# Ledger of designs, part 71: designed miniproteins, single chains, continued (3)

Each design is a single chain, and the fold is of that chain. pLDDT is the mean over its residues in the fold that is shown.

## One batch from the design tools (miniprotein)

Design m10460
Fold by ESMFold2-Fast:
Structure m10460 (fold): chain A 100 residues (1-100)
Amino acid sequence: EKKYIEEGKKYYKKGVEAFSNSDYEKAKEYFEKAIKLLEKSKSKEAKRLLARSYIGLGQALYALGDKEEAREFFEKAIKAAKEAGDDELVDIAEANLERI
């Protein structure tokens, strides 16, 4: 499980970097890889990072014009953030959902 969280963090960071460079397609690929790894862990740390990865994927999808798919991932982010007990992440995910 520790290995899944470490690799998930690595792909999440690559997704954030790609998004910052406006490479939304690469950001999407990296966030999807992070999600697949983080889904394998049941820890609160993994749930929190999973929520962040869902937010990142939703933002990349929105930038690519995939608004409906973006909405689905923001909803998944809200659920993961609630499971992690992270009220700040819930607020961030809800704010993103309201803007699309």
Scores: mean pLDDT 90

Design m10461
Fold by ESMFold2-Fast:
Parts: sequence; C-alpha cells; structure tokens
Structure m10461 (fold): chain A 79 residues (1-79)
Amino acid sequence: LSEAVQEAARRAYREAVEQGTGTAVDVVRAGDLYVAVAVSVENGEIKAVGVAVSRDEEEARKRALERLEAALKDGATGR
C-alpha cells in the first residue's frame, strides 16, 4: 500500500509539472483497492497533498481531490 501511494504521488507530481498544471491526480491499483494521490505544485514545490483509498477508482479520485482542497484551505499537508 505504501509503495502504491508513492507511485501515485510520483505520477501526479510529474503530470502537474510536465503539463503546466498546478494540480494533478493519479490512481494506482493495489490488490482490490485503488489508491489516489492528488498533488498541488507551485514553482516545483509541493504545496498540498490529498490521499484516498477506495474499492472504486472514481471515488478514490474524488476523495483525494477533496482532501487536497481541504489541505490547501488549512495550509497543512497530508490531510
């Protein structure tokens, strides 16, 4: 699971930087679960991260983005 989170985070960061978007989300399957990581990047620095795990890929993606938005509002990472 930890490795899946790291892989999803790596992909999301790369996408945000390479595509010129400040926010990206990626999903990795880990067994029967989907791990989604959403990342907000500004000037090459990670500003916030949202992580979610679900048996449904789209639900994991939505929850990760919601957690990212909450982290940005709170000024804290990893929520």
Scores: mean pLDDT 75

Design m10462
Fold by ESMFold2-Fast:
Structure m10462 (fold): chain A 71 residues (1-71)
Amino acid sequence: AKTEYNYVLLGKLKVMRKIKTEEEFQQLLELISKGPVTPASYEHELPTRKNVHLAQLDINGESLIVQVEEV
């Protein structure tokens, strides 16, 4: 499955951008696979595809909204 990162929450600001570093991407994938993922606050914006969902991760004081696809 492919994971796409579309949003980063920095403190009180919501910034829409993709994760560009492979190291950060792998770290986020490990967090998703190791433990429970917090549901995204924007569930009403979920894709119409049933195998795709949004999840919120908190890393080093930053909140990140990620798009996760189930295999």
Scores: mean pLDDT 45

Design m10463
Fold by ESMFold2-Fast:
Structure m10463 (fold): chain A 90 residues (1-90)
Amino acid sequence: TAAINAMANQIAAIARTMSPQQLAAALQRIRDTLSSQMSASQIALINQAIALAQQGNVDAAVNYFVQAARQWSVDQQRRIYTILRITAKQ
């Protein structure tokens, strides 16, 4: 939907402003907080995004993460956006 795409774009925008260390920490927190509400494919995409962020590859990490984000509901996307914003302030 348009709302899902708009929120996924906001998630991508904030994620791209983060350092590799901040992004890896945020993605780990998202996985740990929301794993029970994620599909196996979303978990696989986030795990790959974490690995890429840990390797310093922010662009590739964000690309994998956005694929997972587009599969979430708007409420799940809002939760994720909040986690990203909190981590970016730390």
Scores: mean pLDDT 83

Design m10464
Fold by ESMFold2-Fast:
Structure m10464 (fold): chain A 108 residues (1-108)
Amino acid sequence: AREKLDELIAAGKAAALLRITGPESQREKVLKAMDAAVEAARAAGATLVDKRILSPNEAEIVFAADDPGTLGDAVRAMLEAVAKYGATRARFSGSPDGRRVEVDVELS
């Protein structure tokens, strides 16, 4: 996942990794949040690069944009989308230039 992010940055793209984790009993909620995040990111102009289910309660999405502004719009749209599925905690890390973003979101 991080390797894919690094490849996109090296290619001159802006890229983000979103990891969604929920309780083990909430697999369906994690899948719905993942699909909502993908739809929101695409609507904001980002391109889906990778979508993986790591475990029953953990999903991972990688997406790219041509510029940090579009990436920022996509990240905001995804966070708003997953909030509808009970996202109560988010951990954010980003590069100063906005070209690399990693977000971990926890559903309740």
Scores: mean pLDDT 81

Design m10465
Fold by ESMFold2-Fast:
Structure m10465 (fold): chain A 100 residues (1-100)
Amino acid sequence: SVDELLEETIEKLKELVETLRKLAEENPEKKEEYEYLADTAEEMIKRLQSLKDNKSPSSELREAVEGIIETLEEFKEKFPELAPLLEEVIELLEKLKEEI
């Protein structure tokens, strides 16, 4: 269901935040950049959770998902070393988009 995929996507984004925070600690030279990505992913989680909790129209959820995919694709271009991690989240978002 859309709700199950949305929950799975939110959980995967939470895992992304935790991983990015850990990578920021392990890579002091990239700390500011990885913390910025983690903060951005936390805002994505808040938006998706709000849309889920408010039972928002499919059109609003689709717009949010498309925007998140676009932002994560930009992060892949700027941080190629994070591409495998970001791709896992993008794949879930694309699957969610197909069900909306």
Scores: mean pLDDT 88

Design m10466
Fold by ESMFold2-Fast:
Structure m10466 (fold): chain A 66 residues (1-66)
Amino acid sequence: MNTGFTLTKGGVTITLRFDGDFEESKKQAEEDFARGSPEITIRADPNDQDSHAEASRLVAELVKRL
């Protein structure tokens, strides 16, 4: 099974999980980030390698913005 990870920077915790829909979670994560949420969750489909790459890229971009 694909396992995710959690990281914390600047008081914000970002969690990546390979157990859901990336497109829906991306919208929620960008909204939560814009609101200054202390917790952001990004999900990707465990059977979609492209979603894995995009989810990891989104995590890196949010970390750079912190």
Scores: mean pLDDT 79

Design m10467
Fold by ESMFold2-Fast:
Structure m10467 (fold): chain A 71 residues (1-71)
Amino acid sequence: PVVRSNFDPEQQSQLNKLGGEIDTAVEEGSPLSEIAKLIKEMEKISQQAAESVLQHVAAVLGVSPEEVRKG
């Protein structure tokens, strides 16, 4: 019950920024290492958000989540 939408505005802003940067990196064909770095930054704020984004990126790129995480 405690985890749903209880991020402060600063944390939500950082998660939104990182999500946008990851989406841009994927669309522009950035190396997996760059995408992996952005996901690791997101993990510092929320492991659940990072895992969700990792699954989404892996699906978009047609690779395994492990490949995205490795870079």
Scores: mean pLDDT 77

Design m10468
Fold by ESMFold2-Fast:
Structure m10468 (fold): chain A 64 residues (1-64)
Amino acid sequence: GAADERARRSGLAVGEAIKELGKKFGEEAEILSQGRSGTTLTAVVRAGGKEYTITGDGDKVTIE
């Protein structure tokens, strides 16, 4: 269904953001935790000695 497709896009968008973050620091980003609520995927990752919260909902991604 549409919700399942949006959840899949959320996972892809977050995965892409994690990969780009790793490239930015010349290292592989470490996934510390990951959670899903409905179509929203949230991952806490460590890259460049800092922790980032990446939230994806469909094609929209926020990094804090």
Scores: mean pLDDT 80

Design m10469
Fold by ESMFold2-Fast:
Structure m10469 (fold): chain A 94 residues (1-94)
Amino acid sequence: DLKKRAEEAIRRAREAAERTEQVARDLRETAKENPELQESLLGAARRAEQAAEATLKAIRDAEKDLSKVGEAELAAQGAEFVAGAGEALVKAAR
């Protein structure tokens, strides 16, 4: 069922955006505790914030036009990649 697959893809994209926003918050908190890595951590936080915002925009576009679901899936994949990189950086700094 194409509609159910689209709804599921949008739900997963929303989860990816939420995860990426959380990673951005974790990166900003980790930057406060690591002055020597602050520039790199804040840079990663900005990238995560931008990836989450792009994913949320793609979700809004897909909710208006289901033909754009693939764009939301691609944005979510990018956000998950950025989130994973940010999580690894937080873990390395702690």
Scores: mean pLDDT 87

Design m10470
Fold by ESMFold2-Fast:
Structure m10470 (fold): chain A 76 residues (1-76)
Amino acid sequence: GPSELEQLMDKLVDLLVEEGVPLSPELVRQLMLDELDPSTREAARERLGELFKKMSEEALKKIAEAQKRLAEWYEE
């Protein structure tokens, strides 16, 4: 099956989509890199690992801010 990193990235993408956070072209490019030439795959996975950590924190903050704005719009 897919690597643990790939599974985590897929879960993050699903979470971002479900919460209405648009997928960035950069995130899509990073995901695509893992499917490219095997000689770059290891470097791509290391890069994705670091990006995932940062994206996870930033994604959580963006999700929280989006939820806050939605609550404000609902409450007026």
Scores: mean pLDDT 54

Design m10471
Fold by ESMFold2-Fast:
Structure m10471 (fold): chain A 93 residues (1-93)
Amino acid sequence: MLAKAKAMAAALRSLLVEGRELSDEEIEGLAEELGISVETVRELQRMAKLVYETDPELAKKYLYKLTSAINNEDEEAAIKYFEEFMAYYEKIK
């Protein structure tokens, strides 16, 4: 779960801060670093993009929550915010 939370934060940051999707090289690098599959990172980026296009303010809120929890090494909070984000995605997909 923490690895998926970190991948989601990276995808949201790319969209919200850099105005772009993660490249294939960045996706492969994240998958290796976090110990998850490339397909998992691609799926998380698709989810991040849909939420960003539907409600950019909510996407920004979750980027800040996830980034804060990750930077403070609060794994429980990072997982909680990831699960809340996924619950929102399930309603809009």
Scores: mean pLDDT 87

Design m10472
Fold by ESMFold2-Fast:
Structure m10472 (fold): chain A 58 residues (1-58)
Amino acid sequence: TPEEAAVSSAHNAFALYFLSQGLSAVDAHQQAQKVVEALSKELTPAEIQKRAEELVKG
């Protein structure tokens, strides 16, 4: 679904951000999952994707 695609894109963007901060691939994906899970309690999938895009733009 579009919502699942938005969450997947956000996860990958957060993981890329954490990789750029020096985390291992495993740790980056674990941290990305935790961030997306926490944000999912307050934000829509589209808002989560927007937050992730803003973060990786620096």
Scores: mean pLDDT 82

Design m10473
Fold by ESMFold2-Fast:
Formats: sequence, structure tokens, C-alpha cells
Structure m10473 (fold): chain A 81 residues (1-81)
Amino acid sequence: APAVEPLSEEVLEKIKKLEDEKGEPLEEAIRNKDYEKVKKIVEEMKKFIEEILKEKNPLAAEYLIEILDYRVKEAIEVVEE
């Protein structure tokens, strides 16, 4: 199967719900400098993305996981400041 296919509306809706449900708690954890909570939320989000996308669109899964890793890095950089 091709690695770059348009995502179905159902998959996009699931990603949107993930962002809506986990995005706000993740942003709040980052604002509160709760890095352990950030790590936990990111790990849960990565697992969900792998379950819904890894088989269907591995490149999209990899890209979304990279974005989540970047959010963890931002939280860590706030500690250094």
C-alpha cells in the first residue's frame, strides 16, 4: 500500500478528537511545567496514533509522533530557562 494516501474523514475526525481531548490537558501540563504529565499524555497520544494510522498511513503516523516529541522538547526547554 502507498505510504502517502489521503486520510479518511473518519481518521481525521479521530485525530481531531484526540487533539481536542488531549491537546488542552497537554497545553495545561506544559504551562504548569508538569513534565511527567506531559510525557504521559504524549505517550498515550503516540500509542493512539500508532493504533489508528501505523498500518494505514505510516508516514502520517511518523509525522504526528514527531510533532508530539517536539512538544515534549518545548516543555523541557522551559525548565532550562
Scores: mean pLDDT 68

Design m10474
Fold by ESMFold2-Fast:
Structure m10474 (fold): chain A 76 residues (1-76)
Amino acid sequence: SVIEEEMRPSEELIQRAKYAINPASHPATKELEELEKKAPSLTAATQTGLAIRIIGGEELTEEDIKEAAKRAEKRA
């Protein structure tokens, strides 16, 4: 949905990236859980790729998630 305010620092995305790239922490985000269900091959490697995009200043959207799922299907 549309955000009410500006999301300049992408704080929500940064938090998701922290969980995704932290091997000690587990990705407790619903988006990551859904990705794993949609693409069983969507492992830490794929999660790391998404996290790098987020940290790099990319805005993670459902489109980005779908792309990751498609790539995981290809590897499966």
Scores: mean pLDDT 50

Design m10475
Fold by ESMFold2-Fast:
Structure m10475 (fold): chain A 58 residues (1-58)
Amino acid sequence: MKVKVTKLSGEVLEGEMLDETHLEVDGEIYEILKELSPGVYLVQSLETGEVAIATVLE
């Protein structure tokens, strides 16, 4: 399942869901912390600890 990740800087990247709690963008793994609204998640990089918003793409 494809996702769009928007960083706090405004940078937008496309990625893929790995499982129900993790996604990957450009080789970086993010953990889903909380669902903010249907299909919109607060995520955190496991490498840097930076938070971002992930949106599921149809």
Scores: mean pLDDT 82

Design m10476
Fold by ESMFold2-Fast:
Structure m10476 (fold): chain A 94 residues (1-94)
Amino acid sequence: SVDDELRRLMAEVEPRIDAVVAAWAAANPQVSAARVASIRELALLYAAFALRHKLTGDESDLAMAEALRAALASLMPPEAVARLEGIVEEALRR
């Protein structure tokens, strides 16, 4: 099912997303743990909606992924956002 495939893909991308967020957090020790957790949550939601859109073609999932990407782009440097996008794109390669 789509839900099973999404769960499988999220299990694959989550540790890679965690690594990007952890690297950013380590470079930005002034940022609170609560803020880091919020950014992690946004990054995981971005990945989930982007992956679900690719599996279903649902335009509402695409709109949500784009909104979450814009939010991440306001919070993280462009190279970190590009790495998050690359993780999602790589997981979708067959």
Scores: mean pLDDT 87

Design m10477
Fold by ESMFold2-Fast:
Structure m10477 (fold): chain A 107 residues (1-107)
Amino acid sequence: SKKEKENAKELLRLILKEINLLNSGEISFEEMLETLKKKAEELGDKKTVKLIEESKKDPSIAGEKLREILAYLYKKLDDEEIEEIIKELNSPFTVEDFRKIVELEES
């Protein structure tokens, strides 16, 4: 639905911003997860909330759960929509990087 796409775009935009802040050392991984959880709850994205809660319970699988969230959101959007968000946020990730994340989760 249109609302699901808009919610997915908003959450993906936030994830990319938070990853950039994490990579620059401005925030911790735990602070990133808390920020993403609050936004997912606000948007009613119960699946993303559950994956973040699982990441908080076992930090060793947090990277796997973040990839699962990205794959889940990516599947809701087309390549043009993702490319626009990546370009807007000057993200280190490309559309092809997101496709590879989806392929790893489906393998």
Scores: mean pLDDT 77

Design m10478
Fold by ESMFold2-Fast:
Structure m10478 (fold): chain A 83 residues (1-83)
Amino acid sequence: MSESEIAAREVGFVLRVIGAVLDGNKEEAVKTIKEGLEYFKSTGNLDEAIEAAKFYQRVAEKLGVPEAAKLAKDFIEELEKEK
């Protein structure tokens, strides 16, 4: 996929997480972050996947979704073990 398509998907996932949190649907926010993490892992670029996961961790922490922040942190630790 092109770099611009990957960036657009990253923004899309973040906007979906924000929308879910504003709707009070924390389960949807967690699900959306999980889908985003799985998407970036599927691109095969380990460094981009780790950076996306770090960004999602920060977004989840700022939005007050600790379950999603933990999911992103655990994903980062898993990917770093593959280096």
Scores: mean pLDDT 77

Design m10479
Fold by ESMFold2-Fast:
Structure m10479 (fold): chain A 94 residues (1-94)
Amino acid sequence: PVSLDDVLFAALAAVERTAGGPVAFELLSHEVEEKGNEKIYTYRLRVTSPRGEFEVEIRITERREGDEVHIETEVTVTAADGTVTRVRQRVVTR
């Protein structure tokens, strides 16, 4: 399966592309929660870009079902003006 690091890196790369220039990432918090066959990784980041500062929350949920691994990634971007954008992606791997 795709590693957690690969998923996180892809999410951060997408944020950088959207920002249109060099960005600085500041890790504000990270949390790992385990519920039975499910692991939830939550990262909160402050992003500084040429377009200003904004906060990003990346939530990665990994769930095992038999021989399958279900990975859900949710990226929430909060701009300085309070505008919230949310993107979801789901991947199933064996």
Scores: mean pLDDT 75

Design m10480
Fold by ESMFold2-Fast:
Structure m10480 (fold): chain A 82 residues (1-82)
Amino acid sequence: SAGLERGRQLLAEGNGYEGGMAAVDAGVELLRRGDGEGANRAGELAKRAGLADPDAARGAGAALSGIGVGIDAELRFGLKMK
């Protein structure tokens, strides 16, 4: 996917923060499109990048914080977050 490739390009260029964030954002986009395999690849990219580069971990964490809040609200309060 274009989003996943963008994340890989940013990480290869040494832009860990934007690359980690882009990898997580690509995973969410792929899930919304029904591409579970692509989403898993995006998650693996974000995880591997975060383990190798603390800037990538920060970028991925920033993207995940918004996602985590949305999921927690849906699970705890029965709110439909689309």
Scores: mean pLDDT 71

Design m10481
Fold by ESMFold2-Fast:
Structure m10481 (fold): chain A 119 residues (1-119)
Amino acid sequence: SAAEAARLAAEQAAIREVVDHMRSLAGRAPYVVYPPDAVELDAPNYLERVPNPVSLESIEAAVDAGEIRSLEEFRALLEQMLANVRRLLPEDSGVLRATEEVVDEALALLEEKEAELNA
């Protein structure tokens, strides 16, 4: 229906806005923003320790390919990004803390966008 098409378009716009926000924070969270091969250059064995890598670049590619179609699916990818970094870094890592802050900001913005779409 036209209403379903409009909702999907609005959800895609919300996802792109959250992605753009995270891209603006690239310097704070390299392990979620940069592609896995770039991370592996700085953190050897990244791909061995993180079997399902998720980066902002891979999310952007998936959005452009039409593979991410819901806010719930996008939320799961953001949660997976954080889980992957937690596998790589110790709990007292400043880089892990910065990654948690970037992902938490992205999840908060996503929740705000979802609330706007449901209003």
Scores: mean pLDDT 77

Design m10482
Fold by ESMFold2-Fast:
Structure m10482 (fold): chain A 104 residues (1-104)
Amino acid sequence: TVEQIIEDAKKQIDELKDKYIKGEISLEEMHESLVELVTNTAIELQAQKVPAEEAVKALKEIARHIRKALDEIAETSNSEEAVKIQQITMNLLLHVNAVRAEYL
């Protein structure tokens, strides 16, 4: 279901955030994983024939969850790292718009 896809994506975002905070992955690895997650989620929504309006709402909810996670990381980061996180956030939001246009 769409709800299961959203909840799975949110869980993966939370796991990536936790791994980054623990120093298990780099900022670049977290960014790449989040990009892949967004793309794979859009493909899955399309494959499951989710109506475009519902799929767009799902991607927006996932994008909000990513933004919240990145904002929380930025709050505990130094100024240089916080700038990099802001750049990643903007790039991810642009990517969400791109996958929405391509797949939905």
Scores: mean pLDDT 85

Design m10483
Fold by ESMFold2-Fast:
Structure m10483 (fold): chain A 100 residues (1-100)
Amino acid sequence: MSEEQLEVEVAITLAIIGATIAKKDAERQGNEEAVKLFEEILDYLEKASQAVRAGDYDTALENLKKAEEKARELQKIDPENGAFVLNLIEKAKEVVERAK
């Protein structure tokens, strides 16, 4: 595994962990709309992770951009958790772009 690939995989994994924790918080609060957006974010992050494992950084970046769009929508209804997850996704996008 290249050092660049490892850095990308770590950044996406941190975004997945952060989104999973925040989703459980939203579930505890009964925020069903936020939970649905977290499920969409996690689906895109998993697709980005799979693309990185395949060496397809363009597909990874496309899926991170889709996750970012959903995180911005989440920020409107759950500003704290939305901002937290958006920051992790933006960091992952930066790492993927540098690894190309």
Scores: mean pLDDT 86

Design m10484
Fold by ESMFold2-Fast:
Structure m10484 (fold): chain A 63 residues (1-63)
Amino acid sequence: NVATLSTVITAQSAAAAIDQVVATYAGGQPLAVTNIQVTPTSASDLPARGSESAFRITFSVQA
């Protein structure tokens, strides 16, 4: 079973944003997350800090 999720993360880079998603939704197992799409976005409801940028991440996880 596969669930497709979308979220917005503020991070220093797209790689850091992906790491946060893997830690939060996949227990730190990067191979449990597939079909990762990362798009920079300026429209975020999350506060940006210093050099951080907002990223929209769409991904699939095994449920």
Scores: mean pLDDT 71

Design m10485
Fold by ESMFold2-Fast:
Structure m10485 (fold): chain A 80 residues (1-80)
Amino acid sequence: SMEKELEKKFEEMLENIKKDRSTFKKELTKLMNYAEDLGIDLDLISEFALKVLEAYKETEDIEELIKKLKEIHKEFIAKA
């Protein structure tokens, strides 16, 4: 399903940023492109990306960042 594929790509993004925080921009771009290819509304993808980017900029602790990103992803999937 679309939801399961997005969750899988999101978990891949989280694992990569946990290993190397500098991969964040690349991983977010990959996830956004994948969501667009699935036909998800561009306004929803943009809203998701802005919230994720804000969380990344304001959160230094990796565990807190992961927690915030998971909540943002839940909201995104619920609206998609």
Scores: mean pLDDT 83

Design m10486
Fold by ESMFold2-Fast:
Structure m10486 (fold): chain A 77 residues (1-77)
Amino acid sequence: MEEFKKRLLEQSTKDIYDELKKIVGEENAEKIFKEIDDYVQKRKPEIDAASLEERIKIANDINEFTKKLVEKYLKEK
């Protein structure tokens, strides 16, 4: 079960990364993913302790952070 969930997440991450590369380019896509990973890592203790409702809120925060990063890199284009 755990291996299946990890593989599914890896596939979804690859698909998102491929779409992001088409929009902002490969170098900018790597920078965006690194900044998202850093943001998620900082919030990992909160995520691990979070209820379902709190996890939804954190997911929304990550989405907004991602949107701001994409807009920043698109504006420089």
Scores: mean pLDDT 71

Design m10487
Fold by ESMFold2-Fast:
Structure m10487 (fold): chain A 117 residues (1-117)
Amino acid sequence: HMEEEFQRELDRVVELAKELGLDPETIEALKRGLENVYKVDPQEALELARAVIELLEAAKNGDSPERITELANRVLDVLNRLYDKAKANAGTEKGKRYQEAADEAAHGIGPLLARLA
């Protein structure tokens, strides 16, 4: 089920972030951002969590800068899709929820991308 799948992916994000030595604040921001996306769009939250996992695994494995950039762009593609959905629903409660979820996710992902670049 999606909720169980999301919780497993979220736990994996937290585990990998801890293994990479990310600050507790960054880990908490990532966790909160992903949870907020899940409340609005469970499918996008799963795609975002999986993209973050692939990026963190590549960083842990010492993959090339080119591979890290490719995976970072996949994370940004999901964020941009959330912002696009917010824009498509501008002036509605749905649009506001997408905007707030995307902003929370960006708050966690921004420091992560800066750390890995």
Scores: mean pLDDT 88

Design m10488
Fold by ESMFold2-Fast:
Structure m10488 (fold): chain A 85 residues (1-85)
Amino acid sequence: MGKEKVKELAEVAELSAKEAEELGDFETAEGLRKIAEILRKTAETGDIDAGIEEIKKLLEESKNEAVQNAAKGALEDLEKIKKEL
């Protein structure tokens, strides 16, 4: 069940990245794709702790508000999934 939720989060991040790209916001799109890639990898490996650490690092390094907000949301969702395991 946890892996399925993480996969859904990755799909949402990928959709948001496509929307940003269509609007010409390539910087936001790149950051959102990085989030989607981390989440997809986390879903495949099942290593939620590694996923949380990678998203935290991206949040700390990013100065883009949309990417920061998406990363914060992903962290909250990953931490909730971890508590359910």
Scores: mean pLDDT 83

Design m10489
Fold by ESMFold2-Fast:
Structure m10489 (fold): chain A 94 residues (1-94)
Amino acid sequence: LEELKEQTKSKDEKVRIEAAKKLAELAPTSDDVETLIEALKILADSKDKEALIYALETAQNLLPKATEEQRAELSKYAEKAAKNLGIPHEPTLE
């Protein structure tokens, strides 16, 4: 886990994305929501379709474990990943 956290700080974008994907696989079984939100940021900023899908799945898996503030961040990065995938933005109903 610590080695993956170090790799998410790499100057090589490919290394960061691979480490973030591996951290995302831990989302269903990990309570380290802060580390997984950092991985989500990397995945959501990617132009790689697979990484964007990992971002959406990671956000969904973390929502039940997240604090109110963390849920706001998860929603923000999930929306960014969805937009980067070309999913249309729904109009605000309020």
Scores: mean pLDDT 74

Design m10490
Fold by ESMFold2-Fast:
Structure m10490 (fold): chain A 71 residues (1-71)
Amino acid sequence: SKEELQKEVERLEALAESLLKRGIISQEQADQIRELVNQAREALEKGDVKKAQELIEQARRLLAEAVEAYL
């Protein structure tokens, strides 16, 4: 649902900010994730659920790869 995807967007944004503050991901990585999250939010507002899902998946992958590279 749009509501579940909106919660996922908020969760990813909060997680990226937390990881940036902890020095686990770089500012550049956090900015890239934030941009994808913002695009997903815009897609949800326009009713493009499929595009929002693709953007959320891309943001999730980028965050996971950034964390794995740090560890």
Scores: mean pLDDT 86

Design m10491
Fold by ESMFold2-Fast:
Structure m10491 (fold): chain A 67 residues (1-67)
Amino acid sequence: GMAADLQAFIAELDARIARLKAEIAKIDEKLKENPNDLVLRREREFLEGMIGLLQGMRNWLRDELAK
């Protein structure tokens, strides 16, 4: 049903967010060696932006399930 489909999609979004956070953790390790690497800093900022958008979408879908 619709609720089960929405829960499955929320779970997929949570999995995507977890993968992006893992990528940021790898970038943070590289930044420990080169703190002023502008390419890595920009990549990190982009990934944080993507996480924010996906979290917004997840929260909206969760609110729809509460109705």
Scores: mean pLDDT 87

Design m10492
Fold by ESMFold2-Fast:
Structure m10492 (fold): chain A 117 residues (1-117)
Amino acid sequence: LLERAQELLRELARKLREASRLYAQASKQGWETDYSSEQSKYLERQSRLAEEYSREKDPWDLLIAATLFVMGMSVAIKDISRSNLPEDVKQQLLELEEEALRLAQEAARLADEVVRE
């Protein structure tokens, strides 16, 4: 269970890095430049944190981290929908961040199960 939660956070890190690159590209193309640039940097930092927590052996710390990723992704998804990014970019970001949310939710669920053992 703990090892599966760690693997889900590694997958989360990959999805966050992919979303970060997509925002960086949108910024370079002139789409919502400040917002896209800030989101790219935010998601790159979140990707690094997810990679670090993928090695976390304390189930409680892993649960807290995964729960914070759930909260962050929920806010980020809402912000995409309100942005003036091109529809194709919005769709790609929504797919990536919805998958990131699912990975974070499952990691939190598994970590919670270990904590309650």
Scores: mean pLDDT 88

Design m10493
Fold by ESMFold2-Fast:
Structure m10493 (fold): chain A 85 residues (1-85)
Amino acid sequence: SMEELEREADEKMLEMVRLLAEMERAGASAQEILRELLRIADEIPVEQLPTVIKRLEQLLEYLRQHGSPETVAVVERVIEYLRSR
């Protein structure tokens, strides 16, 4: 169902956000963070992509105001990758 697709997409988005926050706290490089986020991005079913992209775009707006330029660039590259799938 559409509700199940949205729930599963939200779960993947939360996994990516948690990993991003944990890796930043650990002092990981932008390249290392991007690599791990792209690994999770590859696991996202095609049917969930529109919802995940929408949630990541919302996160990106927040990060443009409150995050580092490096974090913004990582999230932008993940969104670009997902759109190319």
Scores: mean pLDDT 81

